# Ledger of designs, part 22: designed miniproteins, single chains

Each design is a single chain, and the fold is of that chain. pLDDT is the mean over its residues in the fold that is shown.

## One batch from the design tools (miniprotein)

Design m739
Fold by ESMFold2-Fast:
Structure m739 (fold): chain A 86 residues (1-86)
Amino acid sequence: SLNVQQKAGLKVLEAIKKLEETMEELNVPEEEKKKILEEILKEHDRILEEIKAKKPKSVAEGLEEAAKKMVEYIEKKIEELKKKAK
């Protein structure tokens, strides 16, 4: 069975995989893909700093909250891409 950190990481990886599949299906240009991935990396750093500032009760709680926020951000990016492709 997976520990909390591994489960949190898998949720984020699943969201990234869905984003990559969506970008491929919509024929998103390579330069735009790079920009989107750079935005995700910047948001990841911002979320980690925000979670640290909140002083979570445990490392597990902090990792779960960070993963949730990352998944929400990635899902929002997927939705924006789908709207732009109309």
Scores: mean pLDDT 81

Design m740
Fold by ESMFold2-Fast:
Structure m740 (fold): chain A 96 residues (1-96)
Amino acid sequence: MLEEFEKAVEEIYEKIDRYLREHAADLKTQMTAGVIELVLAVSRTLVERGKISVKEALEFTLKVLEKILKELEKEGADPALIELVKEIIEIVRKVL
């Protein structure tokens, strides 16, 4: 459980890093990446401190990602950025 959570976090960080290297780092893209990384960092810290379960961390992360996806779709954001967020959501769902 914790080990699968750690692997999911690392896979998400790798996907974000690769995307930022391959695409223009506009403010929306940088802010989206930064928010996702911050949510993961906070969730990981709370799990490591025994404040929340891995399941609670994943459920919270999923809710935030779904909110981000909805806002990006509503704004007509770059389809590649929308696809990145969808891929990250699938990684989180696979571990839940």
Scores: mean pLDDT 83

Design m741
Fold by ESMFold2-Fast:
Structure m741 (fold): chain A 78 residues (1-78)
Amino acid sequence: DISAISSQLVTDYNNNPNQVTRDRVRLQAQRWQAYAQRVDFPQDVRDLIAQLQQAIDDGAPLSQQIDIMNQIRSALAS
């Protein structure tokens, strides 16, 4: 279940924000993007995933990255 995996990933990253958990988030963002395109999710979901990738690349505050992840998680759970 994509929703359950996303919830665990958010919790792990928020509690242990290191290179290993950050790389897991990057890989999951790529998987979410591929899944969203394949399942024909709305453009706003794909935009959120792109925003997460950009936030990670730019070194945005952890709170901002977690907020974007929670928005993606909520959208995918719907």
Scores: mean pLDDT 78

Design m742
Fold by ESMFold2-Fast:
Structure m742 (fold): chain A 58 residues (1-58)
Amino acid sequence: LAAQVEEIAAKYGYEYSGDAQALLNKIGASEESFLSSVESMLSAGQDIDLGGAKFVKK
């Protein structure tokens, strides 16, 4: 999960920090759905900051 999250973040010019598993638990989705949702948000230029897991534009 963490490596896949980092790859998606890097693809869209974001740096990931925190706990991907904690973020997944807050969303309550499968890993596949979670990764799809993250990619959608980052591709739209949205920042993500949920429960100690954070995506920040470089």
Scores: mean pLDDT 73

Design m743
Fold by ESMFold2-Fast:
Structure m743 (fold): chain A 107 residues (1-107)
Amino acid sequence: TPESQEELKKQIEELIEKNYKVAEELLEEYKKTGDKQLLENAVDVLENMAAGALFLASQLDEEAKEEVRKKVIEKLEEFLKKVKEIAPDAEELLERIEKTIKKVKEA
């Protein structure tokens, strides 16, 4: 029903926002400490967020699924920009974010 689609979409958007916030907090801690493991953990969180959001969105109507995909891409591109500014030498992690963006676009 339209209501169940709206409820699921809201839950997915909350999942995206919560996981993105965790990744941002890890990135801020990385800026203070230089601990590469924190940056790796942030990318792991975002990869899991993207996979989880797409899995749940598979149950949505095509329009709602596209809105979820767009939101995930937006957050991943925002994070990619931040990592390029803060850790431009983290080539493997930058490539992982870019591959995740491509995977979401192709899903």
Scores: mean pLDDT 88

Design m744
Fold by ESMFold2-Fast:
Structure m744 (fold): chain A 77 residues (1-77)
Amino acid sequence: SEVAELSRETGELARKALIEAGVPEEEANKIAEELGVAVATGDRATVDRLLARMGEVVSEEQLREIRERAERALAAV
């Protein structure tokens, strides 16, 4: 489904951005997985919390890309 694809893409973008920012791979994978589940289930509170956490370490440009995709996935749920 489109939601499953957008969820997976959102998680993958988040994972790569976090790893590039120096976040340990295990932690980056956990955050990315939690974000993917949250966007797929329409859990906006969790999405907002995770995006805020990511914004502390990833670039503003990368955060905007991840947010845009997450919002599209949330709108599709």
Scores: mean pLDDT 83

Design m745
Fold by ESMFold2-Fast:
Order: structure tokens, then sequence, then C-alpha cells
Structure m745 (fold): chain A 98 residues (1-98)
């Protein structure tokens, strides 16, 4: 769905901006939204679970663990390229925020 793909892009922008501002709660909320959209786009359950765990890690300020979880989710999402690339961007942005 094109609408879900645009929704994913919007959430990536929100999460990236929140991370750049040190607003980890807003970044975590956006990551939970990304997990919901990823599930609707057909990402594997294990990948969705890793995104939700990454959101909790971001909320707790554990950016290193969050980046590792987002990279694992991206590897599992290879068959959903929009989700994979979104997660690769966010892993990079989390690493830069750390």
Amino acid sequence: STALEFGLLGLVVVASYALSQGNYKEAADALRGIADVAEQLGAPKEAVDYIRQAATAVENGDLKTAAELLRKAAELSKDVPGVRWALEILARDVEKAA
C-alpha cells in the first residue's frame, strides 16, 4: 500500500528528528509506529518484535542496544525493502545520537 509506505517515511522523519534533538520518548513512540506499519507491510514477526525492543531501548537511553536491534530487524526485513532501508537509516541515526 502506497499510503503505508508514505506513513513509514513520515515516521522515519519524525524518529530521526526526535533522535537529533535528544527526545528519546518521541523517538521511541515513532519507532512503535514504524513497528505497526512494518507488520502491515508484511515484515516478519521477529523483525517487528526487534523494532519494539529497540523502541524500549531508545526510551531507556540504551542507544547501542537499540542500534543493534534495528540492524537485526533490517536483516530480517530483506524481502520488504522499504522497511529494511527505513531500519538501516534509523540504526545509523541512533548510532549518531549515541
Scores: mean pLDDT 90

Design m746
Fold by ESMFold2-Fast:
Structure m746 (fold): chain A 66 residues (1-66)
Amino acid sequence: KNEELIKKYEEKISKAMRKKGVSPEKSEEMSDRFDEALKKGLKKSEIKKLVKEILKKYKLKKSELK
């Protein structure tokens, strides 16, 4: 399910942002982007592109999603 994939990425990114001490405002902004993705019903390729864009925007490394 695309919804499950989106939620899984949101959870991992939220955890990474929390570990880095990212502000609540930026964390909410990130969550809003995933909420919009859920409403639009993005495909797997689009979800992966969104994750890559979010990682770059909030200066997170892919390794930090572990």
Scores: mean pLDDT 77

Design m747
Fold by ESMFold2-Fast:
Structure m747 (fold): chain A 65 residues (1-65)
Amino acid sequence: SMAELERKKERIRIAMEVLGARLEKEEGDKLTFSYRGSKEEGEEIKRTAEELSKKTGIKVEVRHV
């Protein structure tokens, strides 16, 4: 359902924002985040995004800005 999709997206957003990533855009079942930090911080954020994407079926992309 749409309510289930929105809850999953919200949980992903909260988890990513705790790590310092910022939501840039939302397109259906795809979320795009950015971060401003070190490469090491970026690797942690990317690993979390990949894990969440695999677990939820929602596409999570991360960009360094």
Scores: mean pLDDT 85

Design m748
Fold by ESMFold2-Fast:
Structure m748 (fold): chain A 81 residues (1-81)
Amino acid sequence: SAIERLEQAILANDAEGARQAAREFFAELDTLSPDQQRQALLQALDSLIKLGFNPSLSDEVREIMRETMQQILDRLDEIVE
């Protein structure tokens, strides 16, 4: 899945791979119902928070994670019940 590719790219300090996987994740979201989008966004946010505790991550990868988490939070705020 796109989220699994994002996690692997982050752990590998692959900034280009992380950006690509994040784009694919948000593209996949646009095909889902609001309830499915909320679940996927919450799962992705949880994964990124946990990955953020890894001290070996580069500043570039951390910035991509920050940008991706902000996009997740923005999308969650836009989802109406």
Scores: mean pLDDT 85

Design m749
Fold by ESMFold2-Fast:
Structure m749 (fold): chain A 87 residues (1-87)
Amino acid sequence: MTVIDENMSMEEWIELLSIMLGETEKELAKETDPEIQKLLQEIIDLLREARAKLEAGEMSAEEAAETLREVEKIAQEVRALKASPAP
């Protein structure tokens, strides 16, 4: 975790999550692989919950950072699946 992540405002966290959510939703809409769709949906669910809780004042910056770590783990799985073509 960087110093910038630790000192981000709630508004900056909400903006970051909103950008990531929009990009992931767009990727899911174009995806046809059901395994990748499931992982993208998990990312979307985590980002939506975190954004809603931040907007409601029910989530700390530390919890938001932990959510990003979980999203990154799932994103790594998506990248691994895309890097392993069928042949």
Scores: mean pLDDT 77

Design m750
Fold by ESMFold2-Fast:
Structure m750 (fold): chain A 66 residues (1-66)
Amino acid sequence: MKELREAIENGDVEKAEELAKKVKPTAKDVRLALALAVETGDMRYIEAADILIENGADPNLAKGAA
């Protein structure tokens, strides 16, 4: 989802959380947040990734079991 991705890219954890409650986040969204956390060193991106996982996304899982 475009708006969720933009919120993640902007480091807007609050907006990302609200959007994640309305739409199911994907593994791609979590990977984006984790990549930004590594590149920036900003823990807000790690918090965003955790919020996305809590709302149904798993960065390490495809459709299959893991």
Scores: mean pLDDT 73

Design m751
Fold by ESMFold2-Fast:
Structure m751 (fold): chain A 102 residues (1-102)
Amino acid sequence: MPKYVVNVTIVLKDNSPESIQRALEAAKKIEEKIKEIPGVLAVSVSDPYVVTEGENKGKMEMRITVFAESLETAEEAAKLIEETIKEELEDIVEKVDIHIFS
């Protein structure tokens, strides 16, 4: 059973097909890089979805979940995700929320 879970929520500025495609391509790149980190047990990437309630209502979101055996691995994965999103998606991402749970 994983000791740590990294939940990443990516909020896009718009729901254009172009923005969605770029987000999916970046998520795939993130998944490939994270799988190379020692101590990563699993990675899950959601399909893009429209938020139906709350402060982000009407915006497009994607979620990345990483299962890690240690806090150090979880923090390394979180940093890699944040840096990759900034490099690939800074012009189309409104917000990124990263939470580490044990």
Scores: mean pLDDT 81

Design m752
Fold by ESMFold2-Fast:
Structure m752 (fold): chain A 63 residues (1-63)
Amino acid sequence: SLEDAFNELARRGYAVDTRISAEEAGKFLVEKGLLSEEEVKKLIKEYNAKTGPELATALLRSM
């Protein structure tokens, strides 16, 4: 779920670390089986997410 994906980013520190790209954070979620590659690409494009924290915000706004 989107909530599980957000919680895993937060646990990993990616929800607060601006040095982590949205692509790197998204790849981590795909590797964990929490989101598909298509879902990550959609979130990054729709919200123009560039960093881990911005991807985490995109997840919260999509819930």
Scores: mean pLDDT 88

Design m753
Fold by ESMFold2-Fast:
Structure m753 (fold): chain A 107 residues (1-107)
Amino acid sequence: SLEEYEKKVDEVIAEFKKQIDEIAKTLSPEERKVLERIRDSIESIARQLLYDIKKGEDINAIEARLRIHVKALIDYAKKHLSPEKAEEVIKVINETYEKLLEIIREA
């Protein structure tokens, strides 16, 4: 059901924010701003994904857009964070991507 997909996406966003907030505690003020942008971007991407599903958009098109946006965020993390912190953040981004991808495929 649509409400079931909304709930699943909300749970994925909540878990992502929790994990990112834990990493943020170990960062400099400058790197924390990078993480805030990544956090806001993932929420925006996930909300847009729900909107596309509700509109009955082609599942393959939704998956392709998600992949492109996630790659851009991974590249952003690599550019603006230290290598060690980029690795931690990218792991969380990839885990979130896989969960969102599963939701799309169940739609």
Scores: mean pLDDT 88

Design m754
Fold by ESMFold2-Fast:
Structure m754 (fold): chain A 85 residues (1-85)
Amino acid sequence: LEEFEKKLEEELKRAIEEKGEDSLEVAALLVNLAVVYEELGKFEKARELYERAARIAEKLAAEGNKEAEALLRTSRIALEALEEK
């Protein structure tokens, strides 16, 4: 999992550089990295990443992106579950 964490962090950095912070790819990578942090028991870090992904996804969903709408729902459900931990 730590190996996957580092790989996803590197992919996230590249996606930000190539596609911008508010891109769908960045939002998706943030969700994937948050899932890895949850598996590692790092709930505070997972929460930060889901909040960031939800923010990006909300903006893109408002622009009519259906994939972003799905990411927004996923992030909100995950954040609600994390409130109990």
Scores: mean pLDDT 81

Design m755
Fold by ESMFold2-Fast:
Structure m755 (fold): chain A 61 residues (1-61)
Amino acid sequence: LEAALAQAQRQYRSLLQSLQGFPQADQQAILDQFLAGVEAQFTRQYGPQAAAQILQQIRQS
Protein backbone atom coordinates (compact mmCIF):
# COMPACT_ATOMS: atom_id res chain seq x y z
CA LEU A 1 0.00 0.00 0.00
CA GLU A 2 2.62 2.61 1.03
CA ALA A 3 4.76 2.00 -2.08
CA ALA A 4 1.72 2.33 -4.34
CA LEU A 5 0.63 5.48 -2.50
CA ALA A 6 4.11 7.02 -2.82
CA GLN A 7 4.14 6.24 -6.55
CA ALA A 8 0.67 7.76 -7.04
CA GLN A 9 1.70 10.89 -5.09
CA ARG A 10 4.84 11.28 -7.24
CA GLN A 11 2.79 10.83 -10.43
CA TYR A 12 0.22 13.39 -9.25
CA ARG A 13 2.91 15.98 -8.39
CA SER A 14 4.69 15.37 -11.71
CA LEU A 15 1.37 15.74 -13.54
CA LEU A 16 0.63 19.02 -11.71
CA GLN A 17 4.04 20.39 -12.71
CA SER A 18 3.69 19.27 -16.35
CA LEU A 19 0.25 20.92 -16.60
CA GLN A 20 1.47 24.36 -15.48
CA GLY A 21 0.67 26.86 -18.23
CA PHE A 22 -2.14 24.77 -19.70
CA PRO A 23 -5.74 26.09 -19.71
CA GLN A 24 -7.45 25.48 -16.36
CA ALA A 25 -10.19 23.36 -17.98
CA ASP A 26 -7.58 21.03 -19.53
CA GLN A 27 -5.70 20.78 -16.23
CA GLN A 28 -8.90 19.90 -14.35
CA ALA A 29 -9.99 17.29 -16.92
CA ILE A 30 -6.59 15.53 -16.89
CA LEU A 31 -6.32 15.61 -13.07
CA ASP A 32 -9.89 14.31 -12.68
CA GLN A 33 -9.17 11.43 -15.07
CA PHE A 34 -5.95 10.54 -13.22
CA LEU A 35 -7.62 10.62 -9.80
CA ALA A 36 -10.59 8.57 -11.04
CA GLY A 37 -8.19 5.89 -12.30
CA VAL A 38 -6.29 5.86 -8.99
CA GLU A 39 -9.57 5.63 -7.02
CA ALA A 40 -10.81 2.70 -9.14
CA GLN A 41 -7.50 0.80 -8.83
CA PHE A 42 -7.18 1.31 -5.06
CA THR A 43 -10.85 0.43 -4.49
CA ARG A 44 -10.30 -2.90 -6.30
CA GLN A 45 -7.06 -3.68 -4.42
CA TYR A 46 -7.65 -2.21 -0.93
CA GLY A 47 -11.36 -1.40 -0.66
CA PRO A 48 -13.36 1.84 -0.77
CA GLN A 49 -12.39 3.22 2.66
CA ALA A 50 -8.65 2.83 2.00
CA ALA A 51 -9.12 4.27 -1.51
CA ALA A 52 -10.85 7.37 -0.09
CA GLN A 53 -8.04 7.97 2.43
CA ILE A 54 -5.34 7.47 -0.23
CA LEU A 55 -7.12 9.80 -2.67
CA GLN A 56 -7.29 12.51 0.01
CA GLN A 57 -3.55 12.12 0.73
CA ILE A 58 -2.73 12.35 -3.01
CA ARG A 59 -4.83 15.52 -3.36
CA GLN A 60 -2.92 17.09 -0.45
CA SER A 61 0.42 16.36 -2.11
Scores: mean pLDDT 79

Design m756
Fold by ESMFold2-Fast:
Structure m756 (fold): chain A 93 residues (1-93)
Amino acid sequence: SRLEEELKKALEAAKKGDVESFVRHVARAVLEALKKGKENALAVIEGAEEMVEELLERGEIEEEQARELLEALRELRELVENEDIEALEKLAE
């Protein structure tokens, strides 16, 4: 439920073009998923990427906003792959 709550807040931030809040909520969801393993954290990032793509397809965000959100997700994926928990925790503040 915490994971789902954070992803719901990430969706709301993405719709508003609030990249900082989007990253914060995705990072919180990633940290929750990491408790069950790296594969679960990567699945959260993949789900967030699909969320951004769906918002773009529905015309709820512009192409430039989508690129910024997807770039932030690419950086989050790198932190998960490198197991940089300290950096993830800072983004989740």
Scores: mean pLDDT 88

Design m757
Fold by ESMFold2-Fast:
Structure m757 (fold): chain A 85 residues (1-85)
Amino acid sequence: MKKAVYYLELDGDPEAAAEQVRIFLKEAEEKGYDEVHLVVGGRGATPETLEAVRKAAAESKIPVKITFLTPEQARAEYEKLKAEL
């Protein structure tokens, strides 16, 4: 099975987030991928931007798996990495 993995960093703009998801999905479809995994993170992760990502992903012709990194998860990961320095 051909799987595509994309990372999307949210900047707080739901329209920009939705458009980037559509770009990734179009590329995956054109390249003949069977599945897409979207890894979504960043400081702009809000209910509105996360909803925009989910809606855009739901338009996909191929299965999409989404992993959301909340601002709190991103902060906890940053603090963990900093403590290991």
Scores: mean pLDDT 75

Design m758
Fold by ESMFold2-Fast:
Structure m758 (fold): chain A 75 residues (1-75)
Amino acid sequence: SVEEEAKRLAREAAGLTDPEEFRETLEKVVELYRKNPDLKGIGAAVAGVALRHMENPELLELATEMIKELLELDK
């Protein structure tokens, strides 16, 4: 399902330390949400990934940007 794919990508992003790969993976999550506006709870999964990377400012900024995009789409 789309929900399972989005959650899988979010979990995959949690293991990434390269900012470019991290951004690409999170952008895939945002795109799935844009195409499936009924998809709920994915913003929380992305927020959880961001919190796990709090010590890495680059990854935290990228995740925060993606979370803001997801929240705007959820309005």
Scores: mean pLDDT 70

Design m759
Fold by ESMFold2-Fast:
Structure m759 (fold): chain A 63 residues (1-63)
Amino acid sequence: GSALDEANQAAYDGDPERAKEAAIRASKLGADGYSVGTSAMMAALQAGHREAALAAFDGGYEG
């Protein structure tokens, strides 16, 4: 779980660009994009980072 872990961590840290890039990578590596995006979005929302939450979800959906 490297790319998914990176997406969750970046989202939790409030880094929208990194969260999106990591979510795209996880999805391209064969993870379910919706699950990746939703997981990272929830991590960002728990930390109060709405912009990172949207970016992570978009990244998972695009991958």
Scores: mean pLDDT 79

Design m760
Fold by ESMFold2-Fast:
Structure m760 (fold): chain A 65 residues (1-65)
Amino acid sequence: MSDEEIAKRIMEELGLSEEQAKKGVTLVALGRQNGFTDEQIADLLMHSLGLSREQARKVVELAKE
């Protein structure tokens, strides 16, 4: 699934803006590249995008292949 398709799914399932969804996908990819755990990436999303813990965890789940 392309990054754009993942971003669209995040928008549809969580009601986030296109900009928030795209930024979320980028932060998940960056976190995984740097060896962060799913929980550390969720914490990064909460801090950087102002998401709830539940929303942040869903973004991480939806960004999995």
Scores: mean pLDDT 80

Design m761
Fold by ESMFold2-Fast:
Structure m761 (fold): chain A 74 residues (1-74)
Amino acid sequence: MPSWLELVRKGLELAREGEKAEAQGDLETAAINYRRAAELYREAAKLSPESDQFEALARKYEDKARELEEKVRE
C-alpha cells in the first residue's frame, strides 16, 4: 500500500542525490533530482497529517530546481 512515509524517505534520498550532484557541478542532474524530490514531497503532503511541512519542502526543492535550470540555460 502507498505510504506517505515511503514517499518522504524516497524524496529525501533524491534531495541528497541532488545536493551531491550540485556539489560536483552537475547542475542538470541536480535539478532533475530536486524536481523528483519535490514531486514526492507534494504527494506525501496530500496523504499525511503534516501536509504543511511537506508542501514547504516541495516548494523549496521546486525553487532550487528552477534556479539550477536557469543557470544551465545561461
Scores: mean pLDDT 82

Design m762
Fold by ESMFold2-Fast:
Structure m762 (fold): chain A 81 residues (1-81)
Amino acid sequence: MKIEISTRRLDDRHGLLIEVYEDGTIAVYLVDLETGEILAELVIYPDGKIELKVRPGVTLSPEELAALLAAAREARERALK
């Protein structure tokens, strides 16, 4: 079950959707704000394993990747408190 859902704007076109699950799983999505499409998904599992999935044809900038990792880390730190 999801226990926290939050959103963060990165720029005029891109945002993050951040979901925290009851088991401690963190999922962060890079979203196209114009279409609502999910461009990338970063998951941190309760054991700290990280999985990154990028939509075919999408290229992540270093800034977008850093934002996904930072948001996921921040959410995990909050979930552990």
Scores: mean pLDDT 80

Design m763
Fold by ESMFold2-Fast:
Structure m763 (fold): chain A 97 residues (1-97)
Amino acid sequence: VEQDIELVRKSTQRLLEENPDLPQDVKELLLRFTEVVIERLRQTTDPLEQTKLLFLYTSSLTEVYIGFEIAKKRGRQHVLDEAVESLRQLIEELESS
């Protein structure tokens, strides 16, 4: 669990450092998502549920990154906006359960 927590935290920090031009609100949302995932990992004792949570973290982080790259390179801001809204809803679901 501790190694997974460290990996999650470092993955988010690296993404933010490599993409300094990410909007500030998106950076704050990614940091909030990361802390919510870490808290769920600490509370979850089932290895399968921990694996699912790590997959959810990785896929969600990837969706936001792809949305940002598409917005930046192709001018499709709505792709990033949709990814951000999906992430916001996911954070609410994780915090409510």
Scores: mean pLDDT 84

Design m764
Fold by ESMFold2-Fast:
Structure m764 (fold): chain A 118 residues (1-118)
Amino acid sequence: SLIEQGNELFNQRRYAEAIEYYRKVLETDPDNIEALIGLIRAYFFMGRYAEATAYGRRLEALVAGRKFESNEETAEVYEALSIGYYSGGKLGDKADAEKAKYYGSQYLLFRAVVEGEK
C-alpha cells in the first residue's frame, strides 16, 4: 500500500520521499490518521516546523473527543500531537509550546499503560 511504502521510506530516513507517499494517501483519504502522523514526524525531522505544526493542528481537530481502539494507537497520536505543537513552539508560539508539553505528558502516560500490559 502507499502508507506501507511511505512508512518504509520513513524508516530509512528518506523523509522527503516518505512525504510524497503520505500526501498521495491524503488525496484519496484526507482524514487518514496514519498518513497525518507520518507527515508530522517527517516534516519535524526535516526541520520544517511550519508544516509539522499545520499537520499537527489538522490531526488535533480530527481526533478531538475520539477514543481509539488501543493504548498503542492512543500513544502514537499523542506523540505526533506533541511533535507537531513542539514545532510551533520552535517558531516562537508559547501556546503551542504548552500544548506540546500537555500532549507529551499524555504520550508518556499511555506508553506507561502499554508497558504495564506486558
Scores: mean pLDDT 89

Design m765
Fold by ESMFold2-Fast:
Structure m765 (fold): chain A 57 residues (1-57)
Amino acid sequence: MKYYPEEGMKESDLLYPEGRAYVKLIKDIKEGKVKSVEEAQKRYPIPVSKETLEKLL
């Protein structure tokens, strides 16, 4: 299973829908709109690691 780590995601990736969704996910987590890793993965099915999501929550 492959995930887009922060190191692997650059501005060129933001041109793709997955990159844009990841940026929105991070913002929503920081603003407290998403409280669990599972919820984040359901609302934004993005290939990102659970460890990264846990640190953002």
Scores: mean pLDDT 63

Design m766
Fold by ESMFold2-Fast:
Structure m766 (fold): chain A 59 residues (1-59)
Amino acid sequence: MSAEELYEKLKAIDPEAAERLKKGVENSDDKLAAEAVVTSKDPELAAEAANKLYEEKKK
């Protein structure tokens, strides 16, 4: 599953966590990204989205 697909799935469930996660990854704010994952309504999906977003950023 792509970073975009995982992000859209998370956004549908918890749009606030999705935005915080995206901002954390884009700004290299690992603390904000981790907080978004832990406080998400679906932390497993949020963790997977974070991993894929970090992979895209390393590209």
Scores: mean pLDDT 79

Design m767
Fold by ESMFold2-Fast:
Structure m767 (fold): chain A 97 residues (1-97)
Amino acid sequence: SMDARIEELYARAKELREKLLPNTKPVTDFAGSTYLHNQELADLANAAAEAIAAGEVSEENIVYLTAAAIRLLEAAGVAEADIEAAVRSFVANIASL
């Protein structure tokens, strides 16, 4: 079912995020805000976004973008429950492309 697929993709994205966390480091932006950044996850998400924009919608690309979305919301200080709700909606929308 679509719900089961969304749950599977979300779970895979969380596992990928956790696997890449050891490569996360503090970065200070131009506004003086300090946050945790993962360059490998950013690179994978950018490549996945370009592929999807070119019509190459795959589960792997959805997982990469979803993992990056989780990380960006965490870095922005969004509460875990709100991250879960937002990310599930994101996965549902992109998986329907």
Scores: mean pLDDT 70

Design m768
Fold by ESMFold2-Fast:
Structure m768 (fold): chain A 73 residues (1-73)
Amino acid sequence: TMAKSAEEIAAKLRELAAANPGASGTDVGTGAAIAAGDILLGGRGVGGPDSELFTFTTKTGVAEARAEGVTNK
């Protein structure tokens, strides 16, 4: 629940999306968007189908990471 943790997660998600364009097209967008738009608990549960990408970012830091820049262009 720290801004630093959210920033780290945001950086990792951006790098993951760049390294895996296929995953960033839907998996990262779907799972991360839910975590950012919905509660962190919902993100954890809904991340089931995208668990391979969202497992490391299901903490409260995920929602804050998206708001901090992960959803940026």
Scores: mean pLDDT 39

Design m769
Fold by ESMFold2-Fast:
Structure m769 (fold): chain A 67 residues (1-67)
Amino acid sequence: MDEKTIEEIKKEVEEKAYERNLSTSEFIQAVKELMRKTGASVDEAIKIVSDAVLKGQQKRQEKLQAE
């Protein structure tokens, strides 16, 4: 349900993780927002947000290594 909302939240989380380290509270807020807006289960929301965080962190690490 509402794939567009999921993609928007994923993009926001990935962008934040790319720019800086996400705090535990920011992670929890993203999970709650995804669940509230899309009706995703806790497990699904955690997986989606975790994947976005990892992707953002990987991109940041690659950029730092390129210097």
Scores: mean pLDDT 79

Design m770
Fold by ESMFold2-Fast:
Structure m770 (fold): chain A 68 residues (1-68)
Amino acid sequence: MELILEAVEKDVLGKKQPVIVAINGEEVKDPARAAATVLLAAEEGRPIIRRLVTKENDPSSVVEERRL
């Protein structure tokens, strides 16, 4: 089963970077937990799909989809 990540471009440490805001449609409140979830999915060989969105929690705003 695939892992779907939704990311929004935010200013992090003075640079714009994709920040994960949702996993499988559930809002991410802890970025460290999100990173751990992605790492574990990658180690298990689970397909990971990242969608870059222009609006948080709006799947219709997807501008990029990438398989990690």
Scores: mean pLDDT 72

Design m771
Fold by ESMFold2-Fast:
Structure m771 (fold): chain A 61 residues (1-61)
Amino acid sequence: VEEILAELRRLYATSRDPVERAAAHELIELLEAGDLETVRAALPSLRAAGADRVAALVERL
């Protein structure tokens, strides 16, 4: 989880894609709250939005 959080924070700080940044920010908050179930349930929505790098990180959880 900590490794995925670090990678999401990096995407949020460095990504030029507003969709990736919004997705990363939301998932950081959910993971910090311990809501792994909601994070995993977000996978189809992440893929539909084109947040592919964020989706790939969630798959590694």
Scores: mean pLDDT 81

Design m772
Fold by ESMFold2-Fast:
Structure m772 (fold): chain A 89 residues (1-89)
Amino acid sequence: GKTVITNPMEAIGRVRAVQDSPQAEEVAAELTQKLGLPQGPSKTLVVALGNLVLNKPVVTNEDVENAAKDAGLDLTDAQVEEVRKILGL
């Protein structure tokens, strides 16, 4: 495509998501700092959303909510929107 991809989540999604991904670690740290979310579940959420981006052209708010619940997080609508904004979704 002619568009330069500047989305950090798409960069994570281009490689097999792993627990020790430096990009996943940095994004998880930003979720912890901005939203007060616990580090372990935040990292699990980032990895799950990175894998989802690889398999889906569009990640919906429901996809983010479900991935968060699977990671042990219960996000408000405002937190879902901020997660999307941080990840560039």
Scores: mean pLDDT 70

Design m773
Fold by ESMFold2-Fast:
Structure m773 (fold): chain A 61 residues (1-61)
Amino acid sequence: SAIEELLRTVPKEDILDVLSELAQQPDAEPALRLAAEVDEHWRPVALYYLRQRALRKESPR
């Protein structure tokens, strides 16, 4: 998909911006999971956002 191609071609510095922007989207989970798979160096960041998304769903208040 387009997001997968972006993560593959984008420099690491820009990948952080992409991950941050993706985390703001409602349906970001598939893209964040893919980011964690593609870039081991940034995996903790992608997993952090995934966890935050899950926690928000559990505790929306």
Scores: mean pLDDT 67

Design m774
Fold by ESMFold2-Fast:
Structure m774 (fold): chain A 100 residues (1-100)
Amino acid sequence: LERALEIAERLGFEELARAIRALREDPTVENARAVLQAIREAGKAHPELAEELAEIAELLAEYLRTNPNPEARSLAKEFEELAESFREAARERREREARA
């Protein structure tokens, strides 16, 4: 979780960093959903940072996977799917650049 926060702060994703801090202070399903939404919004605004956002999403998935709450573990799966989606987008972008 701290590594995900460091990446968000370094990249200037202020809203995402704020959501991660809230989750750290109060690890609720609601705060986890807020982080998931913030990552999605950051990805729409900055598609060039898809790889970094994938790393953040993967770290959040790892954090939530060990949560005893089944709903929180379901969110871990959504973070994993989001990370894979960002990695695929980054791969497709690199392939397009390589063909140019």
Scores: mean pLDDT 79

